# Designed miniproteins, single chains, continued (3): the designs that were tried, part 39

Each design is a single chain, and the fold is of that chain. pLDDT is the mean over its residues in the fold that is shown.

## One batch from the design tools (miniprotein)

Design m9334
Fold by ESMFold2-Fast:
Structure m9334 (fold): chain A 110 residues (1-110)
Amino acid sequence: SLEDYIKQLEDFIKELEKLNEELKKRAVRTKQMWKLADDYEKNKEEADEIIEKALEYRRFQELVARPEDLTPEQLAEFQRKADEYAPYLEKLPEVERARMVYLFRKHLEK
């Protein structure tokens, strides 16, 4: 019947609306991911500094493995450096994630 056909069309439209909402949610997640790459590219110098500072701190940690070899003054300075480098280490996981997304996007552009 015409009424049954109209009901089938209404049900189909509701299914399309649901599909469109799921696609919008997926588009938002994709946009957020690419924004990480954009933010990395815009702030590349600061991001690269965070990576370099983290590497410098790793080298200092190798010295702390033998604290007995350090003078009291050197040990105090090294402990002070640990505090100075802590903000860079806290930012490192987010910066590394953003850099990976940036490099992946660059790979897709080639």
Scores: mean pLDDT 79

Design m9335
Fold by ESMFold2-Fast:
Structure m9335 (fold): chain A 70 residues (1-70)
Amino acid sequence: MSDEELLKKAVEAIKAGNLEEAVRYIEQIKDENLRKGLAMLAVDRGGDKAIELLSKSNDPLLKKIAEKAK
């Protein structure tokens, strides 16, 4: 799956409130700027639930975003 396909799926999941699914797609994206932007969008739309999910990620970038959002 390409970064473009993962972006589309992540955005759709965020819009649907499927934050767990959204984080799984974001973790697969190779472009760091795109991952960062989507993680920030997930936090903006999903609040504390998104922060919790990102903080449990194996991706150091997503964990940093969650920590700054707390």
Scores: mean pLDDT 83

Design m9336
Fold by ESMFold2-Fast:
Structure m9336 (fold): chain A 65 residues (1-65)
Amino acid sequence: SVEVVTLEVPGSASDEEMAAAAREKAAALGLRIASPVELSPTSATLFAYDAARRLVTGILVRRRA
């Protein structure tokens, strides 16, 4: 099973800021980063492992509309 955590950044956020937000969220949740950050024009995606629940968590960062 895959859980998804979504967070938003300002529409002006850079790709670097989206990637940093994704990594910071994984760290804040105590997750082990399992993939590089994948960037698109409007989002960054990161996969991390939750050892306590034994599941993969997807972290999706989106620019505000």
Scores: mean pLDDT 82

Design m9337
Fold by ESMFold2-Fast:
Structure m9337 (fold): chain A 70 residues (1-70)
Amino acid sequence: GLEEAARLFIDAARAYLQGNKEEADKLVERAAEVLSAHQGAPVDAEFMRESIEKDPEGALRRLEEALAAL
C-alpha cells in the first residue's frame, strides 16, 4: 500500500546518498509498482527516479514527512 511505497522510496533515497545507484534504481522501480497497484494507475518510475537522484537528501526529508502524516 501507500506506506510500503513510501518506505521503498525512502530506502531508494538513502541508497542514492550512499552511492548505490543500481540498488536505488531497483528500489524506485519496486516503489513505483507498489504505488501503481495502490492507486490503480501507473506512476512514472523514470520521473520518480530522476527527482530522487537529483535531490536525494531533500526527497528523503519530504518522504519521511509524508510517511509521518499517514
Scores: mean pLDDT 83

Design m9338
Fold by ESMFold2-Fast:
Structure m9338 (fold): chain A 69 residues (1-69)
Amino acid sequence: SVAEQRAALAELLARAVAEARERGLSRDQIVALARALAREGEAGIDAGLSVEEIVERMEALARRLLAEL
């Protein structure tokens, strides 16, 4: 369901933001990360992807962005 997809998106965002804070990223870097991940998650929902596919794409993006920030 869309509710399950959004719950998974919110949980993944919370974990990524927590990790970014632990790494000492600035507020602007954390906001940029959160926006990028939210856009990826919403795009997956709009495309009709499963919860598992959305989570996989968001986790891959989070790993890449956290390595760059």
Scores: mean pLDDT 84

Design m9339
Fold by ESMFold2-Fast:
Structure m9339 (fold): chain A 64 residues (1-64)
Amino acid sequence: LEERIEELTKRANELSKSPDLEIAVSAGVVLIMVGLARLFAKQGKYEEAEELLEKAEKMIEELE
């Protein structure tokens, strides 16, 4: 989970620098999802963290 969170954060940070406002805003939403997934993982809620990471990955793939 940690490596996956780190990868998504890196990709979303790069996309948040896009001159396209729609892409930048969507990348910001991905960063929020990743942050929540990390919080759930720290609380032992791995299933909920996994679901958020899956949604974040889908969103980031649609932006690339």
Scores: mean pLDDT 79

Design m9340
Fold by ESMFold2-Fast:
Structure m9340 (fold): chain A 77 residues (1-77)
Amino acid sequence: LPGEEVRLEVDVKTGKVTVSGGSEAGQKAAREGAERAAEVLRKSSLTAEEAAKLAAEIMKETPGVVAASAEVEVEEV
């Protein structure tokens, strides 16, 4: 379907990676890349910006992903 684009969101605080949008196949491929990013985040505390950049790089390694963008959500206490 036209306009399909996978969105990848990385939460550095919890190490959680959320994948939304796009097709189911695209989301599955993105999730695999995201899981790898999450493992790195848990092993080494990365900054929000570094985590987002790393996620985008990992997504780029999966040619099956139509488009991936890493974004970090800011939360106040």
Scores: mean pLDDT 58

Design m9341
Fold by ESMFold2-Fast:
Structure m9341 (fold): chain A 74 residues (1-74)
Amino acid sequence: SAARERALRTLMRVVKEELDRLSKEHPDLPTGKLLEIVALAVRRVVEQFDETLSDEEIRNLVKEAFEEELKRIL
């Protein structure tokens, strides 16, 4: 559970920081392109998680974090 909690916090932070930064630095960038760039950043972070998390668990955490931030912004 601790590994899952760390992963979720890290993913939520990365998604939030990247979306906030990109929205401010590139206000003319389409939403679809913003999401694409954020997805790439999240994938790089996922590769650094410890092996106590399965690929499926990591994928689900990424999806949840991304969708929650998307709802906040859209």
Scores: mean pLDDT 68

Design m9342
Fold by ESMFold2-Fast:
Structure m9342 (fold): chain A 80 residues (1-80)
Amino acid sequence: MTKFEEVLELLREAREKAKDPRTQSLLDSLIRTVEALKKDPKFSDEEILRAVLFALRRHAELTGDPLFRELIEKVEEILK
């Protein structure tokens, strides 16, 4: 499994666990954006994954939901 596939699966698992409607909406939007960018040959997997980390950090600040902080830690571990 690629690092990209591992991160996308983590986002989907987090979406299923999410209880805050704002968190659910933000994760749904992020997953759709990631899937759309993956189909665009102008973007590399590395660029998409960096954008994901940036978005997760902003979403953590916006919502205060600890689920985003847990996601950031897991994604950073995969990207090592």
Scores: mean pLDDT 85

Design m9343
Fold by ESMFold2-Fast:
Formats: structure tokens, sequence, C-alpha cells
Structure m9343 (fold): chain A 81 residues (1-81)
């Protein structure tokens, strides 16, 4: 499950950009958006493996964006009810 992968990255990584991406993926998974959570996990893994700070920041923002996307989807469901 993507939440478990994101939580593992968050606990084990020493890279603050990878932690930020993993945090976003955890939030997306908690909102029930597994697709956005998957993208957040991928972003966190890219940040963890990259030696380029700009790539790390971009990957972290992708992970954070996954939580925002999940929130937008959740808001649309609430507005329909």
Amino acid sequence: MYKEEAEKIYKETTNPNAKAGASGAIKAAEMGDDESARLGVEGARIAEKSTDVAVQVGAALLGIGSAINAGIKAGKVVDTI
C-alpha cells in the first residue's frame, strides 16, 4: 500500500526534500487517493536518489502536489453531496 511505502521513506530518509514528498504522499493516501499517493512516493524516491538539489526540490514539490490534488478531488465529492 502506498501509505506504508511513504511512511517508510519518511521514517528512514535523512533527506529533508524526500521527507516533504513522503509527507504529501501520506496525506494523499489518507484522503483515499491512491493514484496521487503513488506519485508522491515516486517523487520522494527521486528526491532521495538525486544529488542535484534542484531535482530534489522539484521531486519534493511533486509529492506535496499529490496531497493538494487529493484535497481537490475530496472537495468535489463533498460539493456533490
Scores: mean pLDDT 69

Design m9344
Fold by ESMFold2-Fast:
Structure m9344 (fold): chain A 60 residues (1-60)
Amino acid sequence: SLVDELKELATGAEKEELSEEELEELQRRFPQFSAGLQAVAVEKKMRRELIEEFLEKHAE
């Protein structure tokens, strides 16, 4: 579900590759979420800004 929501966010805007630094941070903060992020980034090349915003909202 989390990965699907990220995919929709990336589709709503320009798709960009996720930064390696952001992936590392996400893996530490959200192991489960980071795995989904990596898959979405590779498959969809979503924008890092959208991912950050989404994580901030769902980090709680």
Scores: mean pLDDT 54

Design m9345
Fold by ESMFold2-Fast:
Structure m9345 (fold): chain A 74 residues (1-74)
Amino acid sequence: MKEVEELLETLKKQGLLSEEEVEQLLELAKTSDPQLLLDILKAALEQHALAPGETLPESPAVRAVRELVAQERA
């Protein structure tokens, strides 16, 4: 849980997630699988930091997480 919170804060600071998205993903971590979410978020951060850092990272993993959040709410 704390690792997920720290990783979500890092993504928010990087401009990849909003405050509302961080809250939604924290709730998703409680109900789905915090380990899976943690792995996806780490992959997104590594992709952003490694290359291409200066361009918007188009991570399928981040998109999948956002879509899963939308599906859970619908």
Scores: mean pLDDT 62

Design m9346
Fold by ESMFold2-Fast:
Structure m9346 (fold): chain A 76 residues (1-76)
Amino acid sequence: NAMKKAEEYEKLADEFESRGLHYTAAGAYLQAGVYYEKAGDLDKAIEAFRRAHELAPDSLIGREAAYRARQLEKKK
């Protein structure tokens, strides 16, 4: 179930962020975004991808998340 996986990754990302683990949280938010996109929830996918980018903007994870967010915004 893609929606359930997205929610679990978002919860995990929130936990990592609360511990100051910004890079690890960004990875979990990226995964949440991928599963929200698979579930068809484009708004939540965009929010998760933007959050991943904010936490690790110059990383491969952050750059991939920013790219994915832009592509989904164009589809709305």
Scores: mean pLDDT 88

Design m9347
Fold by ESMFold2-Fast:
Structure m9347 (fold): chain A 92 residues (1-92)
Amino acid sequence: MELTPEEEAFMRAVAGALLPDRDPEKLSRAELAKIAFQAFLETHFPDEVEPLPPEEMTLEQAKAAYEKIKDKLSPREQEFFDKVLEILEKEE
C-alpha cells in the first residue's frame, strides 16, 4: 500500500527528531514505519506499551500493540496503521 507524501514526510520528521544521529532520508520504509508507530504509541498510549527501541520491534510485536489500541483509534488512524503494518510485513 502506498503512503501519501504527507504520511511519509511525517514519518521522516518523527525519525529525524527521535534519531538525530541517523539520516532520516536513508531509513527504509520499514524502519520509518517502526519509528512512527512507536512514537505514536508512546505519545498517545504510554500505559498500553512497554518502551521498545524501534530497531528491535518485530512485526508480531507491532501487530500485538496495534490490536490492544485499535478500538481506541479513529478510522483515519486505523487506516494509517494498517498501511504501516503492511509495509512492515512486506519488508520483513
Scores: mean pLDDT 68

Design m9348
Fold by ESMFold2-Fast:
Structure m9348 (fold): chain A 116 residues (1-116)
Amino acid sequence: MKELYDKMRELETKLAEAIEKGDEEEALKLFKELSELHEKVKSTALSYRLTLLGMMLISKFGKKDEVLEMTKDPVIKEILEAFAKGDYEKLIELLQTHFKVDKEEAEDIINYLKKI
């Protein structure tokens, strides 16, 4: 378990770096690996971070269909689908329901992602 958590943390860091560098191929590969590992090591905090990284991927590269196909967790997939459709009201509701994010924090996240 600890080794899987450490690996997920490393992949999260590498994915964030790939997104910042504009390396689409590497970012999609890392997101797929994270989505697969997340099925083995689920927690609210890990699900939240994977959701944020998925939204960043969609914002940076516009690869909505590929990101959704790679997403195995049904809750994360529903949140990313709402984001991909621009349904921000549903997105805020889902973030509040599953991650206990308040409305102000959810709006700040959406505004940040629009600037990527």
Scores: mean pLDDT 83

Design m9349
Fold by ESMFold2-Fast:
Structure m9349 (fold): chain A 76 residues (1-76)
Amino acid sequence: LMEEVNEGLARMQVAVTVLALRRGKMSGEEAVEALRRTLAQARKAGMSDERLRELNAEMVARLREVLPDLPEPELP
């Protein structure tokens, strides 16, 4: 339950990042940094390494819809 809520918040944060990228208000580098911060916050909230890897893969796929050549960010 709490993990699902944290995942929902992380997905919302990435959706805002994707929207900013599509509108040209954010660079790819800024988007990668925003993802790193989101993952770090999820880890601090008690998300397991396995769930963090799954979340990272999902978020990277979403960002790659806008930036196909986006490098995979390092896990926190």
Scores: mean pLDDT 72

Design m9350
Fold by ESMFold2-Fast:
Structure m9350 (fold): chain A 87 residues (1-87)
Amino acid sequence: MDIRPVKLTKKSYSVKSGEELTVTWTPVSGTDYYSYAVLDEKMNVVASGTTTSDSIKLTLNVPAGTYSILLIDGTSGSFDVATLNVS
């Protein structure tokens, strides 16, 4: 099976709480949509959604700390993860 893995453009992101963050990835040919989630250090979902684009803009009003950005290819189920540092 020729699954091309989805890949975030960066391995880590940094943003201040309440500021807009742009997350981008390499688009996968034949993908219908992408799902995303932002997880805290305890794996609680603090933001999530779906998009047909190759980028999202997020504004997170969350405490400073280390978070994870999870991106899932809605067609193949392949995923990628990046670290998010919130200050």
Scores: mean pLDDT 82

Design m9351
Fold by ESMFold2-Fast:
Structure m9351 (fold): chain A 87 residues (1-87)
Amino acid sequence: STEELLKLLEEADKKLKEFGEQIKNAKSIEELNAKLAEAQQYIADTKAKVQSLTDAPEDLRKAALQGLDRGEAMLQQLYQAQLEKLK
């Protein structure tokens, strides 16, 4: 369970990095909005998975959710920067 949570976070870190690159490389506002929506759905799904790991320590699950929140904030920042370039 703890190992499963840590593996999930490693996979999430990789996916968030991929979403960040996709957002930075978006060629249109339509593509940019689509990539952010995909990233937000992925984060929501991953948070649900973290919450379902009931045999993992509560503090570790809370830390995981906090990490995902920071990842979302970073993607929002990248989204705003790319949006300004595409205006």
Scores: mean pLDDT 88

Design m9352
Fold by ESMFold2-Fast:
Structure m9352 (fold): chain A 75 residues (1-75)
Amino acid sequence: SLEDSLARARANIENPTEEQKKRIEETKKRLDEWYAEQVEKLKSLPPEQQAEELARLKAFVDGVREGIELIVRFS
């Protein structure tokens, strides 16, 4: 039921399993690697445009990083 699913999700957020911790860690590592690759690609742009794109990329990555724990623990 939805109630049971929500109770389980809450428990997982409060007390993540070792498997969930590993999934979170690996997902964050992939995100960091992807971010580094995107930063490298942006070095080919003019400095002004590079600054704007870096700020946008960082905001996106920070948002995804914050969401990873919720996504992994709910799925």
Scores: mean pLDDT 76

Design m9353
Fold by ESMFold2-Fast:
Structure m9353 (fold): chain A 85 residues (1-85)
Amino acid sequence: MNLYEIAEEQIELAKEHLKQGRGLAAKTAVESALIIGKLLYKMGDKEEARRVFEQVLELAKELEKAGTPGAADLVREAEKGLAEI
């Protein structure tokens, strides 16, 4: 299993947790995907990193709207990741 596939799995897990009202669990999955996105970028997998950061940003904004603590930091980190690609 490659890093991009692991990031996609974390993104799907975050979506499921959000659907179930599990904001903190969703945030943990989004944070994991963000870390993998940063690693993909460092490894030169810029297009995969971009796709991960775009999905992380969308989910982080949903978490922020739901009032999840620390979600605003995830929005900023995802936006920074996208700007550096």
Scores: mean pLDDT 88

Design m9354
Fold by ESMFold2-Fast:
Structure m9354 (fold): chain A 94 residues (1-94)
Amino acid sequence: MEEARERLDRAIDRAVEAASKVKGPYREKLVEAVRSVGQSARDLALGEPPRPGLTGDEVAQLIAEAIKAGNKKEARETMEALRDFALEAQRLGR
């Protein structure tokens, strides 16, 4: 449990770091959205109801805006990091 929780936390931290590298006015919103989804993943993995905040759909929209604005590399890195912590959350929620 502890080791799996540490892996999830590291994966969330990587996603936040990737989002923080995105340039432009959507950077702060994307970082907040990633943090919100990461907190919801933690809550779900622990059997708690997810906290109110930005949704996965809102994260997807912000990533799409980042790609459209020319941040394709940073958006891809953010997507890969989000995928990684989603997998870790799924492993914990078994």
Scores: mean pLDDT 70

Design m9355
Fold by ESMFold2-Fast:
Structure m9355 (fold): chain A 78 residues (1-78)
Amino acid sequence: SNAEKLLIKIAEEAVKAKDDPQKLAGYVRGMVNVAKKLEKLSDEAIKALRDAVNAAEQSGDTETAAELRKAIEELEKK
């Protein structure tokens, strides 16, 4: 639960940082690292991660968005 709360918090900060591509990329890397250690995801965590993907895509950072999408897809299957 603490790791999932951290993931949601990082995702919220990523959405706020969508106009700062370097800061956004840093948050996405943080989310991917936390996500790899999770065995369960809540709907709230999935929504927060999806919002961060949309923020990255809107900022033009398609590579960062693709990396986060892959991490979400892997977690949704587990």
Scores: mean pLDDT 74

Design m9356
Fold by ESMFold2-Fast:
Structure m9356 (fold): chain A 105 residues (1-105)
Amino acid sequence: SALSDEQLKALIAELEKLANDPSLSDEEKAENYLFAAVLYLELGDKEKAKEYIDKAVKLAEKTNDEFKARIYYAAAKLYEELGDEKKAAEYRAKAEEAKKKIAEE
């Protein structure tokens, strides 16, 4: 990203504000937390990135299997970038499980 650390932090703050907006769906809130996690990775803040991945996943678990599969795949990819191979494998397995439930419909 060509954004400065100050610009990244400002964008994260807006995404966090949107993620707490009661007018947004759980899906929209989860997307905003996931985007904040990506930006925290760009800042090198691995602990905050992990925290926001976990927040996105928690919201996705209240939604349908299609959205769960999507967020679990994104979480797996981000945990892989974090070097957490165990968490990456866990979320790939969860994504595959959610996909199987979609295929049964």
Scores: mean pLDDT 86

Design m9357
Fold by ESMFold2-Fast:
Structure m9357 (fold): chain A 85 residues (1-85)
Amino acid sequence: MAVEELGALSDEELEEVLRTLEAAARSADPEVARLAAAALAQMGVVLRELGREELAERALRAAREADPELAERAEAQAREGLAAE
């Protein structure tokens, strides 16, 4: 995961990335929506580790709205990746 890159982004840049992924998660293309939901879930876990709680909650909420089962699996995978370092 690009943890260091996400940590270097400003709140404005992170909000732009989140807006892009939120739009993709609502795509009529189910593959695009699924990939965006997974990306939002992973980003939310990373943002929480970086102390960006509000942005993390926003990302995780958007992921769960798009695909709750996939979001749960992606969150678990991201947490394992961070724990393994």
Scores: mean pLDDT 76

Design m9358
Fold by ESMFold2-Fast:
Structure m9358 (fold): chain A 82 residues (1-82)
Amino acid sequence: KEEIYEKLETFVKQVEEAGLYPSREALELVEKALKLAEEAREKGDEKLTDEAQELVAKAVELLYNEQSSKEETEKILEEIKS
């Protein structure tokens, strides 16, 4: 659980350095992708790995199409972590 949120925070920090602030939908897709990737490793299910990769691709597309603010992204992160 903690590892997933550390990766999510790293993603936000990296895209913030590029001047991008993820929307709620983009952050939720990344969180879901990270959880599916962990489940895929636990169960040995390659379909879940493929689904996780597709969700990451969708999140990246949303990152450029849906712009948020730093304050909103930080608030959404805290909600997801709770």
Scores: mean pLDDT 79

Design m9359
Fold by ESMFold2-Fast:
Structure m9359 (fold): chain A 71 residues (1-71)
Amino acid sequence: SEALNEEYRRRFAERLGERLGLDPEKIYELLLQRKSAREIAEELGVDPEEFERVAREIERELLREYLAETS
């Protein structure tokens, strides 16, 4: 569902912004452009390795929450 994908991207961007001190709306826009983690990190002036690490942590959290809600 597009609506579920939209909500996932919003939550992902919000949590990533919170943890890295970045604008969630800017992260959301870059995700919609299908940019890689490296490209997003370069655009926002953050370390790509740290960005990827935090992104993986958030993806795992959101997946666990999604599975709990749908089980």
Scores: mean pLDDT 79

Design m9360
Fold by ESMFold2-Fast:
Formats: C-alpha cells, sequence, structure tokens
Structure m9360 (fold): chain A 60 residues (1-60)
C-alpha cells in the first residue's frame, strides 16, 4: 500500500471512530505506515476525536 493511501485510510478510520483514544491510535498508525514517525507521535497528542482526524490528515 502506498504511503498516501495508508494516510488517507487512517484519516477515514479515525473520523469514523467514536473513541478519541482509539481515533488517535489509528491516525498514528496511518502515519507510521506512510513513514512519517514524527507525525505519528504528534497524532498521539490529540485529545479529541476531531484533533485525531486533523492529525491523520497532516503530512499525508
Amino acid sequence: MSGEEAARAGAEAAAREEDPRLARAIASYGHKQAGNEEMARRALEAETREEAAEAALEGG
């Protein structure tokens, strides 16, 4: 899977997830699949579902 496809899939999954803790984990995983370790760490700092979805879209 391409890095861009992984980031997009992660963003969509994070947006659908109702638990903000799980949403940020999904966003972080998407960035790791795309090779963006720093963005993956920033995604884990998200405290709300909306912040997690925004973080998933960054750097993709």
Scores: mean pLDDT 69

Design m9361
Fold by ESMFold2-Fast:
Structure m9361 (fold): chain A 87 residues (1-87)
Amino acid sequence: KVELSEELEEELIKFALELKRRYLAGELTASQAEAEVRKKVEELGKKYGLSEKEIEELTSVVRTTLFVSVQERLSDEELEELLRKAL
């Protein structure tokens, strides 16, 4: 498990909630949403001093949690709680 700062965790949760909204609104395909997760996690991970391996692990966690929340039709509150537990 990657040890995250509170600031990084909050930024990732905020990003995931916004990305889910855009995806459900039909603004993004699934592949585009996946690319946005990878890009944002790499950007934030480098800013907060994470290693390449930690960025890879974090990208997988955020991507998986986001798509599970879409597939299972979870609320924004449920997605936030899943991310807080997984991060």
Scores: mean pLDDT 82

Design m9362
Fold by ESMFold2-Fast:
Structure m9362 (fold): chain A 85 residues (1-85)
Amino acid sequence: MKVKEALEEGVEYANSKNNGAAAAGTYGVLQAVEEGGIENALKNMEKALKEEPTPASRAGLAVAKAALAGDAEAALKAAKEAADA
């Protein structure tokens, strides 16, 4: 599985759970991967977590880290865990 496919499944999963915040967060990571800006997105998420630690910012950081590592299975797992929270 490719990281993009995992992130797309994560967005669909979050939407199926009616979790718009998790869907938007995972979609943001997907866009960053497509635009080649995932490293910058990760830094922004780390800064957001430091300024205001929330479950959403922690989940987003986990998805972004897995995506940057190219680990599609970890990215999908993190995205689903975010949607279930």
Scores: mean pLDDT 76

Design m9363
Fold by ESMFold2-Fast:
Order: structure tokens, then C-alpha cells, then sequence
Structure m9363 (fold): chain A 95 residues (1-95)
């Protein structure tokens, strides 16, 4: 539905904003490296897997869009397999 699409967009916007704020904090400390930025991004997505069902659902839809894998197939993956997939996507985004 239209409202569901708006809720997903708001969720992704909040996720992006939180990640950006954490990256800016690392820059201010002079601790920012590409490797640390990747680790922080991976940690953020892994926290979403452990969070509320709606956040997990939004993450799976995002992963499906980025990989072309159907969400139903992503739901069958173990936590460890999802972690590996997230790591690969993050590494590609930070190239």
C-alpha cells in the first residue's frame, strides 16, 4: 500500500541518518578509515537483524533490491549467511 511504502522510505531515511551521524563522530575523533566505516556499517545492519520484525523486514527488502534475490529466499538464509551477504554488499558500496 502507499502508506507502507512511505513507512519503508522513512525507515531507510532514519537508518541512513543514524549511520551518517556515527561516521561523522568517527571523523571528528580522527579515527575514520575506510575499514572502520565498513565495520560500522556492517554492525548497524547486523543490529537491524536483531531488532523488531518490521526493521528486519525492511532490511530484507533492501537486500533483495540490492542483490536481485527474492525476499522469500533471503528469509530462508541463516543469520550467519545474512551476515556474510551484508558484508559483501557493504564492501561493494565502499569501493
Amino acid sequence: TKKLNEAKAEMFEKMAKKLKEELEKLKEKGEVSLEKAKELTIKFFLELLESEEENREALLELLGELTGVPVEELRKLSREELEELIRKIVEEQFK
Scores: mean pLDDT 70

Design m9364
Fold by ESMFold2-Fast:
Structure m9364 (fold): chain A 113 residues (1-113)
Amino acid sequence: MEELEEIEAKVDELFAKMEKSTDPEEQRKLFREAAELVIEGMKLAKQLNDEERLKRLMQKAFDLAVYAASKLPNDPEVLETLRRLAEAARQLGYDEFVEMLEKIIEEVEKRRK
């Protein structure tokens, strides 16, 4: 099982790669991979009662969601990944964080070309 520090470092690496990429397909794949790692990390941090790492992972999830919504506003894969993040947060009992993510999802859904 990966250590929380390794998960945090990998999330930061994937986010940096996503920021440098100009390929929407690569950005989608990187966002999905980073989101899955954040979900795994949040679940592990809650099991370990590590509130500080959980807060950092929630902040990373929010930053990832905002970035993806800004760069890939009409992407159905991004929308699916955002909904998975919201569902994970809901299952963990972070209703305020769920509300924040659902507002991002609503903004993504409003962007039609």
Scores: mean pLDDT 79

Design m9365
Fold by ESMFold2-Fast:
Structure m9365 (fold): chain A 64 residues (1-64)
Amino acid sequence: SPQKAQMVKQNEEQIKVLDEKIASLEAQVKAETDPKEKARLETLRLFLEVVKGSSELLRERLLE
């Protein structure tokens, strides 16, 4: 359906944005020397990984 095609497109764009944000956070974690800030950035990365996983599951459902 046209609605399903639009949802797939929006989902793919969201996954791309999440991938870019995760890559940025991974670079920040690698550069960070303060253990507390490093742990905070790693927690944010983990949160975005969970969000991405949920978005990927939605994509699989939309492609059925």
Scores: mean pLDDT 86

Design m9366
Fold by ESMFold2-Fast:
Structure m9366 (fold): chain A 65 residues (1-65)
Amino acid sequence: KEELEKKINELKKKIQELTSEAARVMRDVREGKIDPEEGATRMAELVKEIKKLLDEIQQLKAEIN
């Protein structure tokens, strides 16, 4: 149980990091540091990774309970 909880916490930390990266991408697009098209592509990849991690957390939680 503790090992699964630790893995879930690690996945949550990764989601937090990806969310912070998404915020930076949006800011960089607003500041003109990256093109909106490039920003959209990066955001799509970040959203895909976050969804994958959320699905993994859901599976691990089901296994604990």
Scores: mean pLDDT 82

Design m9367
Fold by ESMFold2-Fast:
Structure m9367 (fold): chain A 80 residues (1-80)
Amino acid sequence: SREELRELLERIARQLRALADERGRPVTLVIPMSQRELAEMYGTSQSNLSRVLRELEEEGKLEVRRRANGFGLVLTAKPS
């Protein structure tokens, strides 16, 4: 569901931010699957995944990079 995917991504954001704070530098996680595959795994649409990622970026919780060709999802948290 969108809600389960949101909870996962929020948990990832919190963990990455905690690591960034401890290390005093940005921390990056690569999810080695397409946005389609990730959305399908959680039984949601790519549109819903895109909205969740946008919301987390807007809240300053994550920086998100993605390839136009769908190679992978790159999530970065910066120190506080």
Scores: mean pLDDT 81

Design m9368
Fold by ESMFold2-Fast:
Structure m9368 (fold): chain A 91 residues (1-91)
Amino acid sequence: DLEKLIEEAEQYIEKAEEILESGGDLLEALEYLRKAAELLGDEETVERVEELEQRIENLTPEQLEAMRRAIRGLIQSLKLTINTKKGIRIE
């Protein structure tokens, strides 16, 4: 059921955004984005998230801000994927 998978992916993306906005755990945000990407069949984004998860353990404070920007980019990419899978809705 594509609609259900999209809904679950949107919920995971929303949780990742909330974590970013609150200054919470970036690893937790990445875990939610990985789950969203898996549900959407976006293997490229899954691999990208896993790379970022591995790197987060060794980041400097300056690299953490770059990581936040990368995570925001992944969120936007996944939102575009969702919009594509939903198709164009005309009232």
Scores: mean pLDDT 80

